Designed miniproteins, single chains. Designs and how they scored, part 95

Each design is a single chain, and the fold is of that chain. pLDDT is the mean over its residues in the fold that is shown.

## One batch from the design tools (miniprotein)

Design m3504
Fold by ESMFold2-Fast:
Structure m3504 (fold): chain A 70 residues (1-70)
Amino acid sequence: MEEEEKEKKLKELEEKIKELEERIKELEKEIERLRKAGAPKEEIIEKEIELSLARMELAIAKLEKENLKK
């Protein structure tokens, strides 16, 4: 892998990780808001699914970053 290509991929992964961490934070706040407001369980479950997907994407991105460092 070329140094430039490796640096680009690292930057992309770092940006993706940061975006996913912010999204997870927002989803956690939204779920807490919905629970406090007594929202329907279906609406809460929908947000919990989004949170789970974001957490999986974060885990994958972190693994990709570690693989580039190895």
Scores: mean pLDDT 82

Design m3505
Fold by ESMFold2-Fast:
Structure m3505 (fold): chain A 63 residues (1-63)
Amino acid sequence: SAALAEGERLAEEAVEAVRRGDLAAAREALERARRAWEPLGRLGVLRATAAAIRVIGEELDRE
């Protein structure tokens, strides 16, 4: 679906942002991914949670 694809694109954008050290851009992209996945209900919540965990993992790898 369009919502699924858009959320995935934004989640990847968040990962790229955290890799370059842009935490503000990463948080904004994660919030946009969450909103894009909102129409998916529970699946959207699970995907947003997984994306946030992935971004945190990338931040920890930079420490």
Scores: mean pLDDT 85

Design m3506
Fold by ESMFold2-Fast:
Structure m3506 (fold): chain A 86 residues (1-86)
Amino acid sequence: MEEKLELAKKLKEAAEELKKAAEAGETEENLKKMLEAAEEGQKALEELRKLGPAEEFPEEVKELLKEAEEAVAEAAKLVEEEEAKK
């Protein structure tokens, strides 16, 4: 239980870094940071899935996962828009 919460917090932190990098501007270094944060978030999500079925996750973990997934999706849209504009 505790371990699932810790992984969810890491995922949330990765999502926050993604948003912060996106807001800071479209430099090559910021894009690299966004990619690294996205990879870290995906890795944490996979570890959470290995710990047990999602239905057993406590409500707090489910909320953190939802917030993190939304943040990652928003960051992905930003990256896609930048590629389309260039």
Scores: mean pLDDT 66

Design m3507
Fold by ESMFold2-Fast:
Structure m3507 (fold): chain A 69 residues (1-69)
Amino acid sequence: SSEQIIESMMENSRKLKEDGYEEESEQAMRRASVLGEKYIREKLKDEDEEVIEQKIEEFREKAKKYGDS
């Protein structure tokens, strides 16, 4: 599923950072963020934009914590 793919990309980014590949980790996280936003917008396409933006912000906060772990 798209959610599992996004989670795998975020996990890969974390492992890259742990191995000292900071730039590659940042690039992987950026790709995961783009895919995650697209996934949320598609899943919630019939919802109010305010709800969609709130869910995207929740995802961004989760991604930030993943990078800080």
Scores: mean pLDDT 77

Design m3508
Fold by ESMFold2-Fast:
Structure m3508 (fold): chain A 69 residues (1-69)
Amino acid sequence: MQEEIDREVTIALAEIYLAIAKLDLEKGDVQGAIESYRKALDLYREAGEAGRENIEFVEKQLKEAEKLR
C-alpha cells in the first residue's frame, strides 16, 4: 500500500515537472526547462517499470532543450 502510493506520487511529480519544463521552454527559460526535465527523468527512474516509457520521451525532450543553449 505505502510503496504503491509512493510510486503513484512519484509519477505525478514527474508529470508536474514535465509540464513546468514545457512552460519554461515557451517562456525562453531553457536552463529552467533542462533542470525540470532532469528532475522528471530522475523521478521516472525511481518509479521503475511504471516510468519506463516516459524515460525515453523525457530523454528526447532533454536533448532538444540542450540544443537550444
Scores: mean pLDDT 79

Design m3509
Fold by ESMFold2-Fast:
Structure m3509 (fold): chain A 64 residues (1-64)
Amino acid sequence: SADTYLRAASAETGLPVSTLRRLLARLLAGESDEVILAELKALGLSDQEARGTLAALRVAAREA
């Protein structure tokens, strides 16, 4: 389920699951990958961590 991927991403990044759910909702609403990446970096993630987190959010979006 989407929730499984969000919990895994939360454990890896230190970001709250609630924050990741909000970003997933924005991605599902059609927000661009570039905007989501910028938000993840603004939350303190490195470029590599942000890209990995976006990939996890994309997987979660397919399971939603």
Scores: mean pLDDT 85

Design m3510
Fold by ESMFold2-Fast:
Structure m3510 (fold): chain A 65 residues (1-65)
Amino acid sequence: SMISPEEVMERQEDLVREAVASGNEKQIQAALARYEVIADALMKMFPEKKGEIERRVADIKALVA
């Protein structure tokens, strides 16, 4: 089956939002680190999606800041 980068990103973004809602800084840092690693991998697999993925990462980092 083809991997949907949008669906993978959405699931990881939900995990970051859940961590932020918990108020637990270690969970937030762990979720964000996982998200960034997955985003980097997806940008390498789908270079045509790089701009969209970079924008999503920037939005999530703004949420955590």
Scores: mean pLDDT 86

Design m3511
Fold by ESMFold2-Fast:
Structure m3511 (fold): chain A 68 residues (1-68)
Amino acid sequence: GPAVEAAREAIRRAEEALRAGDIEGARQHLMEAQGYIVRAMNLGDDEEARELAERARELAERLKQMEA
């Protein structure tokens, strides 16, 4: 659904920002993705939302490593 697609796009933008060293941009896009993931779960897209949440968690770990 639209929330799943929005989350996927936000994750892609976060990945690009992280690759470019844009820590603040990566954090903002990751927050957007998390919001869309919650919306997708509320709309019943539980399996797709779970997979996107796992990708977002991996990005959050990478972001944490770059901030440390």
Scores: mean pLDDT 84

Design m3512
Fold by ESMFold2-Fast:
Structure m3512 (fold): chain A 88 residues (1-88)
Amino acid sequence: MSPLEENRRKVDVLEAVVKQLKKLIEKYNFPEEDREELQKLIDEAESLVKKARDLIDAGAPTEEVQKVVDEASKVVKEAIKRLQELLS
């Protein structure tokens, strides 16, 4: 798979995960402080995913797209970790 196709797939996966995280936060009644922290991480992840999509659509170099995708992935992983800790 080309780096462009790989980045498109990663962005699609990240968009789906962010959507699922939003649903889980709405489904579970977390303490306000934990909800606010999770919401900030989700908002940051959405912003980075949008930036990656915009870069792909603009034909930006794959290395620039990869950096933003990697940043989005890190934020998503942090959100998942915090959510798992709250659900445990």
Scores: mean pLDDT 84

Design m3513
Fold by ESMFold2-Fast:
Structure m3513 (fold): chain A 91 residues (1-91)
Amino acid sequence: MKELAASPEEIRAYVDELVERIEKEDLTPQELVNIVTALAILAVGALFSGDKETARAVAEGLRRMAEILEGKYPEIAEFTRRVAEKIEEAV
């Protein structure tokens, strides 16, 4: 199977990099949607394996990304917030 094994620390580090890139406008809208979708899939996989800590790290990261995106890409920010909310409801 595809390896999407990630620790909460790896997710947090990745989100910190993404937040910096979003602030620098280094990501296209399509790349942002792809990244949010990939993180959502990872969180779903973590939940299926009972890894609530990794799922929570993804949800927290997506909330941070959504706050930064609100001023530039409000529709992507809304999508990102909804994904984070759904993950948090499932934890």
Scores: mean pLDDT 81

Design m3514
Fold by ESMFold2-Fast:
Structure m3514 (fold): chain A 72 residues (1-72)
Amino acid sequence: MEEKIKELMTERDRLVAEARAIAGQVKAEVAGLSDDPATRAGEYGGAVAKRVAPIGRRLLDIDDEIEKLKAE
């Protein structure tokens, strides 16, 4: 059980790194599209949320799995 928890934690860390990489890419893309800070902030937030939603769902599933394993 402990080994499986460690594996899930490693996968979680990788998914967090992927989400951060996506956020960085979106920030660069949005910076090229508009000179208005308010427009950039709105576009950035929406695009990040949309692109990282599947990663967020997997992170929630991983956290739930870890909690269940710790409860046993």
Scores: mean pLDDT 77

Design m3515
Fold by ESMFold2-Fast:
Structure m3515 (fold): chain A 102 residues (1-102)
Amino acid sequence: KEKLIEEANKHHAEGVKAYQEGKYEEAYEHFSKALKLYEEALGKDDYNVAHALLNLGMALLKLGKYEEAVEYFEKALEIYRKVAPDSPDIKLAEALLEEAKK
């Protein structure tokens, strides 16, 4: 369990770095791996899973995959509202969802 979380955290960090460098396809691959590892270690209703879904949506938005980005932002919002209702990530996800729907 702890090894999966450590590996997920490493992929998440590499995804953030790739995103900041404009390498959105590479960011997507890293965030996808982080999501799978977090889901396996923590279950689907976890803050880290919601955060990975949010980051996947952000990468998809930059890649012009608007419909897929909408799906990821909606999934992230569902989890955030359940497990962290006071999180500022909810307002961020709502704003990004509106952007993807334009």
Scores: mean pLDDT 86

Design m3516
Fold by ESMFold2-Fast:
Structure m3516 (fold): chain A 73 residues (1-73)
Amino acid sequence: SDTIEKLKVGFKAYEIALEKIRALDEETLERYKKDPELAIQDLTKYVKEKLGDEADDEIIENAVRSAVIIELK
């Protein structure tokens, strides 16, 4: 099912984004808390480079947005 494959890719993107967020230095973390849209843009680029052609841009961005909202609260 296309839906299941998209969910699997989204979960991979989410995990990569979470690991990156948790590894950020305090200065970068504070910048991203002040500008979550910048965090989403930067982390989406990072995740795309890690996953390559496996994922649609929209799926990656949605997964990254979820990770940013959860971890940067």
Scores: mean pLDDT 82

Design m3517
Fold by ESMFold2-Fast:
Structure m3517 (fold): chain A 61 residues (1-61)
Amino acid sequence: GFSSTESMSDEEKKELALDLLELAKKLGIVSEEEVKKVEELIKEGKYEEAIDFLIELMKKA
């Protein structure tokens, strides 16, 4: 099926952001400061920005 961020609920976006953050931490591709940045975005409800930030980090790894 079509996988689109726009078709996801805010709760699903939050879960995806948290899952991607945990994956990035396990892969060692994210610094402590970057972890805090993502956590702040999630707290502010900026789930899509948190996801995009994590995807950018994964592309650099």
Scores: mean pLDDT 78

Design m3518
Fold by ESMFold2-Fast:
Structure m3518 (fold): chain A 80 residues (1-80)
Amino acid sequence: SPLERLKKLLDYIKEKIENNEVLSGQELHDILIEAAEIPGLPPEYLQKLAQAVYNYLQTGDSLKALKEIEKILKEAIEKL
């Protein structure tokens, strides 16, 4: 289900935060692709996720970007 896909993506992001992992640009792109393919995700959340990824690519602050993505995914889950 769309909700289960969002929860899996959220768990993935939480694990990366807990392990202090730095994501590559390709891994961040894969996150956006997965989110874009989730049926029924409101476009505003995809836009927010894209903005968080863009900010990471501009600043290099992986932890800040991952926490932002976590927050956006939690909000999206609450709406589905």
Scores: mean pLDDT 81

Design m3519
Fold by ESMFold2-Fast:
Structure m3519 (fold): chain A 78 residues (1-78)
Amino acid sequence: LSEELRKEIEAALLAIQAAVYDNIAKTYEKNGDFEKAAEWYEKAAQLYEEAARVSTNPDRYRQAAEELKKKAEEIKKK
């Protein structure tokens, strides 16, 4: 594998983990557990930030991370 391809695979794997954490957060949100939902949205955002750090195309991952951080803050207000 080329170095660039390896980096994109690593970023993609981190993004997949982030998507799983996002789904866990949504489940807690649907159940009214806003504290847990915010916690998992923050964890998902951290994984997207890491994906952005290793990716050659970081903008998509950084946007996803920022959206999840905003969502976590909004949920903490409930």
Scores: mean pLDDT 87

Design m3520
Fold by ESMFold2-Fast:
Structure m3520 (fold): chain A 59 residues (1-59)
Amino acid sequence: SPELAALDAAIETLQANIERVRQAAERGEISPEEFERDIENYQRALDLLREEKARVEAA
């Protein structure tokens, strides 16, 4: 469905952002504090999108 495809694309984008932040931290390009903040923010958004996807799949 278009709705599920959009949710999957959004989830994939957030997962890519998490990986980018992880790689930046490994290279020392961001502080540990910035890394933890960014990961927390992306993880929260990811959890909300996964909840929405589960809701759409249950409908």
Scores: mean pLDDT 86

Design m3521
Fold by ESMFold2-Fast:
Structure m3521 (fold): chain A 91 residues (1-91)
Amino acid sequence: SHMDQLEQQKAMYEAMIAQDPNDAVAWHSLGVVLAELGRLEEAKEAYEKAIELNPNFAGAWRNLGEVLERLKRYEEAAEYYAKAKELAPNL
């Protein structure tokens, strides 16, 4: 099922992070899978780690904004969307 595929992808990215905890792309990909699973607080933490490792990762700023919006943290979401737009005007 799609959910089983998402759980498999989650396990894959967690294994990648266990080998290289400084892989910003792996943290971002984990955040995407967690958000699709509806695990919003965990997705937020994964995106925050991606941004910590790569502050210019516009996609991570954008996706964290979306997670914050889904968490009804609208003012924070707006700030993260603005940062994403600043970093990548065409995003």
Scores: mean pLDDT 91

Design m3522
Fold by ESMFold2-Fast:
Structure m3522 (fold): chain A 74 residues (1-74)
Amino acid sequence: YELTEEEKAEIERRLKEAGVKPEDIVSAGYVPVGDRDAWAVYAETKDGKVVPLGFYDSEEKARAAAEYVLELAK
C-alpha cells in the first residue's frame, strides 16, 4: 500500500505537534484497537515517549504509515 500525500502530511503534522523531530524516532509500529477492524499507529522516541499518529481502517495502511515514520527517521 502506498500512502497518499495527505496521509504523509498528517503523520508529519502529528509528529510536529508532539514536538518530535524525525531524528528522535527510534521505533514505529501499529497495534489493533479494541473490538474493531482498526489499527493505531505510534512512534517511540529516544527518550521513551510514545506518540500516537492516528487510526487506520486496515492493517496494510497502518503498516505503510509505520514504515513511513521509520523512513523519516533514517
Scores: mean pLDDT 79

Design m3523
Fold by ESMFold2-Fast:
Structure m3523 (fold): chain A 59 residues (1-59)
Amino acid sequence: MDEELVERGERLATLAAIRAAQGEPDPALAREAVELFRKAGDEEGARRAEASLKRYGAL
């Protein structure tokens, strides 16, 4: 697993969630965050991020 890609995915997921909470969802940013987890080989992290972002309305 590429730890740097996971860390970047976490940062983008957090930013996407914050934007959604502020009423300014960015689905492209949310998708990029999920894709970074997949590129890192963290399939479970990708699934959790996608589920959380969908619940926040970011995806």
Scores: mean pLDDT 82

Design m3524
Fold by ESMFold2-Fast:
Structure m3524 (fold): chain A 60 residues (1-60)
Amino acid sequence: SEAERKAREHAAQGVAAWKAGNYKEASDHFRRAAEYYEEAGLPVQAENVRKFAEWLEKKA
């Protein structure tokens, strides 16, 4: 679905930002990915990326 594709795009951007040490940018991308995963009907994936975003926020 379109929502799932957008979720994956934001998750990929989040991973790139995380690897670069940009924790705030990474958490923002993962939160957007979670919203799109929820729209796509993928609540487990949404919860996983949201928890990772919360963890990254503690590092920012």
Scores: mean pLDDT 88

Design m3525
Fold by ESMFold2-Fast:
Structure m3525 (fold): chain A 86 residues (1-86)
Amino acid sequence: MKVVITFKGLSVSEQIGFVLRAIGYELDGIKVSIEVKGDTVTITLEGLSEKEAQSLIDFANDLSKRGYTVTISKDGDTITITITRP
C-alpha cells in the first residue's frame, strides 16, 4: 500500500521531528519520499502492509482527538492523510 501524509502549520522543530520519523520508516525498508515547503511536510510511504497503513490511520485519528484537523481519503491502494495543526 501507499500512504501520503501532509502535515500543515508545523514549527521548524516539528518539521524536523516528522522528517526523522519518516527516515525511521526508510530504515525499516519502506520506500520514503519527503518534501518540505514552508510550514508543510509531505511524506510519501510505499510498500506498506495493510496493518502498517492502518497504524498510520490510527495515528492520524488520535491527532484528530487532540484537536488537529485530519482528512483521510482512500483510492485503491493509496491512502491520503492531511493533518493541520490546531
Scores: mean pLDDT 80

Design m3526
Fold by ESMFold2-Fast:
Structure m3526 (fold): chain A 91 residues (1-91)
Amino acid sequence: MTINDVLELLEKVKDALSEEQYNALVEALKNIGEAIENSDLEKLKEAVEKFRETFEEVKSKLESVLPPEEVKKIEKFIEELEKWIEEVEST
């Protein structure tokens, strides 16, 4: 799953989220993309952490409006980024 795939899913469920929650997720995704392009590990770590926090807050709402498989894909996307950060920090 790409950042654009996650952004498209969030746009489809925007009405189920508060404006603040939606904007926080979109901002975090943009920051993840910028951090990857710039190889900024600190910014990437902060952006992934913010996305994780907001995702956990809205997960139940997402599960009510998205198929379970799509919610799992978003969670896997976050987990893969978190694992990559740990691997980079340990080298």
Scores: mean pLDDT 82

Design m3527
Fold by ESMFold2-Fast:
Structure m3527 (fold): chain A 70 residues (1-70)
Amino acid sequence: SYEEIYEEFEEKVQEIVDKVEDDEKRKEIAKVYFETLKKMEELIENGESEEEIKKVAEEGIKKMKEILEK
């Protein structure tokens, strides 16, 4: 369900945010977070599959982790 995809996404985002000590990384992570949410919302509005929405969520998490590991 969309609810489960969002729940898993938000839990993973919180784990990333809890690890960030640097304000610049926090800003970059926040940017990716909002871009990911916008893409997920657009896919839902266009009637795309749960699998495509999950992919976008997972790509967002990957990008946020890459910022954290810099």
Scores: mean pLDDT 85

Design m3528
Fold by ESMFold2-Fast:
Structure m3528 (fold): chain A 80 residues (1-80)
Amino acid sequence: ARPVRLELQTDEPLEVGKEYPVRGLIDGKPVTGTLKVERINADGTIEGILTLDDGTKYRVTLRPVPEDGGRVFEGTAEKL
């Protein structure tokens, strides 16, 4: 899996089954796309599908970065 850091482009709370605009980095490379939240675990980790603007898809496992007020997430991405 590749390292990923994503920033939500909205202030809406995350809900399972919803899609959110994001930007960030995969393996240090800038990306923009949409995150579909598939699961929110009890520890606050998030599982979902990241679809980039070019149509590339990744399965992502993310955790919130506390210092960034719940808008920034770090974790791993696996290309689908």
Scores: mean pLDDT 82

Design m3529
Fold by ESMFold2-Fast:
Structure m3529 (fold): chain A 86 residues (1-86)
Amino acid sequence: MVKVILANSVEEARKLAEELGGKFVILDADGMTEEEVYEKIKEAVKDPNAKTIVVAVYGSDANTHARGMDLAAKAVKKVEEELKKE
């Protein structure tokens, strides 16, 4: 069972990944589409060596970051639902 954690900051995500022995994933909200966000999280959960995946969102401003967090949360939920089916 793979755990996916969406962190509130890049710094928090790095610390959580280190503490949990997890895979650290950064999403660039300025350059990534909804599909690219989903694909990046999906590829991270396919890694057989990763039991925990910690996701962080980087945005150049508060609005971009908020958009990125919404996309990341949606992608995490979709990937978790797919993992529960298989």
Scores: mean pLDDT 79

Design m3530
Fold by ESMFold2-Fast:
Structure m3530 (fold): chain A 113 residues (1-113)
Amino acid sequence: SRIEELLERIEELIEQLRAHAADAERVLELAREIGELLRELGEEAAKRIAELKKTDRKKAEELAREALERLGEAVNRFGDVLAALPTEVRVEAGGIVGDGFVEAVRAIEEALA
């Protein structure tokens, strides 16, 4: 699915942050890409949850739970990578990607409500 595709790409890019930790410009480029993909993930998941709610509330709740669980795993992985980044880019990269996670989680939770 598009949601699974986006999650896999986000996980890939988070690992690329670690590989490029010594390159401040590349780290910020990757962080912006991750942030954008997280927003797209939130929007895609929200649309699917809203549509499922019309016919199968339980299936919508299952999709939301699975997406939030996978996002939680990605947040933990990102936290580990962030700790390995140089101090000078850590705050900016953390803010960019962190905002993307917050927006994705909020979109999913609001769609389910």
Scores: mean pLDDT 86

Design m3531
Fold by ESMFold2-Fast:
Structure m3531 (fold): chain A 87 residues (1-87)
Amino acid sequence: SELAERIEKLLDEAERALDEGDYLTAETLLSLALMLASSELSLEEASLSLAEKLVKQGVDRERAEELARRIEELRARLEPLLAALQA
């Protein structure tokens, strides 16, 4: 899936930015990945999990679950680091 490939590239770049200490770039790239994961969905589908949103957009379930896991893992890593920047 082209969508899955684009999200994977954004997540790879976000992980690199986070590792380099560029937390704002990592947040921007993660936000773009989240927007792509939800871009073609209706309001009724907005409450679906990230994996289900990706499946609805034609991503294979196994790949969708892996991408959703990576997004949540990045979010969990980035959240305390961004909070520290604002303190």
Scores: mean pLDDT 79

Design m3532
Fold by ESMFold2-Fast:
Structure m3532 (fold): chain A 55 residues (1-55)
Amino acid sequence: GAAARLAEERARAERGAVALAEQKGRPDLAEEIRAAARAGDLERLERLGVEAATA
């Protein structure tokens, strides 16, 4: 269903953003990304993903 698809998309976004943050030497950012994902804060997760991409 839609909820399962959104959960999978969120998990994929989290994995990508965390990997990118770690690759750029930003373990602090990786932890913030994980925290946002755990809280279900999709807007914050998206913003942190952009920060990881531009860091």
Scores: mean pLDDT 79

Design m3533
Fold by ESMFold2-Fast:
Structure m3533 (fold): chain A 91 residues (1-91)
Amino acid sequence: PDQEEIDEGIAQIGLAVANVLERKGDYEGAAELYKRVAEKFNSAEAYTNAGRAYLKLGKIDEAIEWYRKALSIDPTNEEARKLLEEAEKLK
């Protein structure tokens, strides 16, 4: 497979593992892994998920930062925009 396909597969595995951590209540571990995937693969989805995990930890400013990162990569990401609006209301 092309390197792009391999990188996409690795990113999806990282997202799946982070999701399992989140479901187990390890929001800190999930947030850290989502952040690492997002930074390494420049993934709007991973940045959005990192923001959501930070929000569950009560880290509103960090959540806002990660949603803005997601929108800088994919300005059409409706979920990131919606979550940013909700997080901004909590300030």
Scores: mean pLDDT 81

Design m3534
Fold by ESMFold2-Fast:
Formats: structure tokens, sequence, C-alpha cells
Structure m3534 (fold): chain A 56 residues (1-56)
């Protein structure tokens, strides 16, 4: 659980940087929420999945 969450937060930070570089405000907001506020593992996975979709 903690190891999985740590991986997801790292991925969220990486995607957040990518979103900022691309000027994708929606993906950036989702990744900011994922990195800073989200504590639910399944919700974290959903936020990351949605950001990946937005950044394609």
Amino acid sequence: SSSEMEKLREEANRLGVLAAIQGNEEALALMKEAAQKETDLEKMKELIKEARRLLE
C-alpha cells in the first residue's frame, strides 16, 4: 500500500511537470491534487489515468 502510493505520487509529480510544460491546465490540476491531497489508492490511479488521457 505505502510502496504503491509512493510510486503513484512519483508518477503524478512527473505527469504534473509534463502538463506544466505543455500548458495543459486540466492535467496539471489533476496531478496537483494527486500529489498533494489524494490518500485513496484507487482514486489516485483514476486521477493518473485521466491525466495520461488528457496529455495524449
Scores: mean pLDDT 82

Design m3535
Fold by ESMFold2-Fast:
Structure m3535 (fold): chain A 85 residues (1-85)
Amino acid sequence: SDEEDIENIRKLVEEFVELAKDPSKRSEAAAKLTALVIDMVGHLIEGRLDVVREGAKLLREAAKKLPPEWAQTVERIADNLEKAA
Protein backbone atom coordinates (compact mmCIF):
# COMPACT_ATOMS: atom_id res chain seq x y z
CA SER A 1 0.00 0.00 0.00
CA ASP A 2 1.11 3.59 -0.61
CA GLU A 3 0.77 4.49 3.10
CA GLU A 4 2.91 1.50 4.13
CA ASP A 5 5.59 2.34 1.53
CA ILE A 6 5.60 6.02 2.59
CA GLU A 7 6.06 4.99 6.26
CA ASN A 8 8.96 2.70 5.25
CA ILE A 9 10.53 5.60 3.29
CA ARG A 10 10.12 7.87 6.36
CA LYS A 11 11.98 5.35 8.56
CA LEU A 12 14.80 4.96 6.02
CA VAL A 13 15.13 8.77 5.70
CA GLU A 14 15.32 9.09 9.51
CA GLU A 15 18.02 6.37 9.64
CA PHE A 16 19.96 8.14 6.87
CA VAL A 17 19.82 11.51 8.72
CA GLU A 18 21.28 9.95 11.90
CA LEU A 19 24.10 8.28 9.90
CA ALA A 20 24.85 11.52 8.00
CA LYS A 21 25.33 13.46 11.27
CA ASP A 22 28.30 11.18 12.16
CA PRO A 23 31.43 11.91 10.05
CA SER A 24 32.79 8.41 10.88
CA LYS A 25 29.71 6.88 9.15
CA ARG A 26 30.00 8.87 5.90
CA SER A 27 30.25 5.75 3.69
CA GLU A 28 27.32 4.05 5.47
CA ALA A 29 25.22 7.23 5.07
CA ALA A 30 26.09 7.46 1.34
CA ALA A 31 25.13 3.80 0.81
CA LYS A 32 21.79 4.34 2.62
CA LEU A 33 21.00 7.42 0.50
CA THR A 34 21.90 5.51 -2.69
CA ALA A 35 19.53 2.65 -1.73
CA LEU A 36 16.75 5.21 -1.03
CA VAL A 37 17.25 6.82 -4.47
CA ILE A 38 17.18 3.39 -6.18
CA ASP A 39 13.89 2.56 -4.39
CA MET A 40 12.41 5.92 -5.49
CA VAL A 41 13.43 5.28 -9.11
CA GLY A 42 11.73 1.87 -8.84
CA HIS A 43 8.51 3.58 -7.69
CA LEU A 44 8.79 6.05 -10.62
CA ILE A 45 9.14 3.16 -13.12
CA GLU A 46 5.99 1.58 -11.60
CA GLY A 47 4.05 4.88 -11.97
CA ARG A 48 3.60 5.28 -8.19
CA LEU A 49 3.87 9.07 -8.43
CA ASP A 50 2.16 9.90 -5.11
CA VAL A 51 4.69 7.72 -3.22
CA VAL A 52 7.57 9.49 -5.04
CA ARG A 53 6.12 12.97 -4.33
CA GLU A 54 5.75 12.21 -0.61
CA GLY A 55 9.25 10.66 -0.53
CA ALA A 56 10.69 13.79 -2.17
CA LYS A 57 8.93 15.93 0.47
CA LEU A 58 10.42 13.78 3.27
CA LEU A 59 13.92 14.15 1.76
CA ARG A 60 13.46 17.94 1.44
CA GLU A 61 12.43 18.16 5.12
CA ALA A 62 15.40 15.93 6.07
CA ALA A 63 17.83 18.25 4.20
CA LYS A 64 17.04 21.00 6.77
CA LYS A 65 18.40 18.72 9.55
CA LEU A 66 21.56 17.65 7.69
CA PRO A 67 25.15 18.94 7.84
CA PRO A 68 25.87 21.41 4.97
CA GLU A 69 27.97 18.86 3.01
CA TRP A 70 24.86 16.60 2.70
CA ALA A 71 22.08 19.21 2.56
CA GLN A 72 22.69 20.51 -1.00
CA THR A 73 22.90 17.01 -2.55
CA VAL A 74 19.77 15.74 -0.74
CA GLU A 75 17.83 18.90 -1.77
CA ARG A 76 18.86 18.27 -5.41
CA ILE A 77 17.70 14.64 -5.16
CA ALA A 78 14.33 15.78 -3.74
CA ASP A 79 13.93 18.41 -6.49
CA ASN A 80 14.68 15.91 -9.28
CA LEU A 81 12.33 13.25 -7.84
CA GLU A 82 9.52 15.83 -7.52
CA LYS A 83 10.06 16.98 -11.14
CA ALA A 84 10.04 13.36 -12.42
CA ALA A 85 6.80 12.60 -10.56
Scores: mean pLDDT 86

Design m3537
Fold by ESMFold2-Fast:
Structure m3537 (fold): chain A 67 residues (1-67)
Amino acid sequence: MARAYAKQAGYEAAVAGNDEAVAKVREGLLALDRGDIEAAKRYFEEAARVGNPAASAYARKALEALD
């Protein structure tokens, strides 16, 4: 097995601690797959409000693309 980076493990733990934002992005993507654009926008808006920078940035770009 390749050497694991302590930084990567710490990042994953931090993301898991903020998994609510990641879960909201995932729910938004699932809503888009179902054709439920209104629900997708709500999930992305919620994700954008959470303190996870990566999930928040993704959610904002997704909202911009939908609006």
Scores: mean pLDDT 65

Design m3538
Fold by ESMFold2-Fast:
Structure m3538 (fold): chain A 65 residues (1-65)
Amino acid sequence: KAEEYLEKGKEYLEKGDFEKAIEYYEKAIELDPNNKEAWANLAGAYSLLGDIEKAKEYLEKAREL
């Protein structure tokens, strides 16, 4: 469920596995596309990967919701 995927994403972020964190945050968004927290966390993960443009895009989506 969306909350489960969000939690797993956070766990992988803490471990430094940003690619898996992104995968789980994307799954959370697929289940709940209006989840502001999931979009913000996805932006954070992309920022940590150095993909600043995607980080900005997803942060804007989080603000819009």
Scores: mean pLDDT 83

Design m3539
Fold by ESMFold2-Fast:
Parts: C-alpha cells; structure tokens; sequence
Structure m3539 (fold): chain A 77 residues (1-77)
C-alpha cells in the first residue's frame, strides 16, 4: 500500500539521520537513496489511484531525500 511504502521510507530516513549523526556518511547516502526510491514508488502508485495532490507531496519528499544524500556525499569529499 501507499501507507506501507511511506512508512518504510520514513524508517530509512530515520536510519539515514542516525548514520549521518554517527559520521557514517556512506551508510547515510544508501539509506537516503532507498527512502527516495520508496517515496517515488509511493508517488507513482498515488498517480495510478488518481491521488494527484498526494503524488506531488511524495515527489517532494523523494526530492528531499535525494538532497539529504547529496549533503552526505559532500561530507565524503
């Protein structure tokens, strides 16, 4: 379900934040990228169900997760 995909994405965001706080930037990148994938999948499913507003919100969350991964990548440079 969309709700299960969102919950899983939120769990990966939490894991990403925990990894980032511990200085484990490579793990943080992996978790944030996984969260982005799950939000994108949820957004696609929302579009298929005609839930355009929800799809837009989920696309923004996916973009946010990608930006978090980019911040973590900059820590490795």
Amino acid sequence: SIEELVKEAEEYIKKGHEAFLEGNYEEAIEYYEKAAELYEKAAEKAKEEGKEELAKELELKAEGARKLAEIARKKLA
Scores: mean pLDDT 90

Design m3540
Fold by ESMFold2-Fast:
Structure m3540 (fold): chain A 98 residues (1-98)
Amino acid sequence: MKEELEKKAEEYLKKAAELLKKGAPKEEILEALEKAIEYTKELLKLLGADEEVIKLLELYYKAAVEVDEEALEELAKHFGTDLERRRESAKKIAEAIK
C-alpha cells in the first residue's frame, strides 16, 4: 500500500513536469498536480503525519500553482520563511505553467 501510493504520487508529479515541458494547457498540468497531492496526502496519513503537515502541503501547491496570497501568508507563518522568497518561487512556477 505505501509503495503503491508512493509510485502513484511520483507518476503524477512526473506527468505534471512532462506536461509543463510540452507547454500543455494549464488545466491538464493542474489536474496532474492535484492527483499527486491526493496520493501524497494518503501516503502521509499512512506514515502517521499529523493533519497540519497535510494542510501545509495543500497550501504549498495551491500557492505555487495559483499564486494565492492568502495561502502564501499562512505558509510563511508555519515555516517562518520570507514571504518575498516564497512569492518569487510561486511566481516562477505559475509563469512556467502558463
Scores: mean pLDDT 62

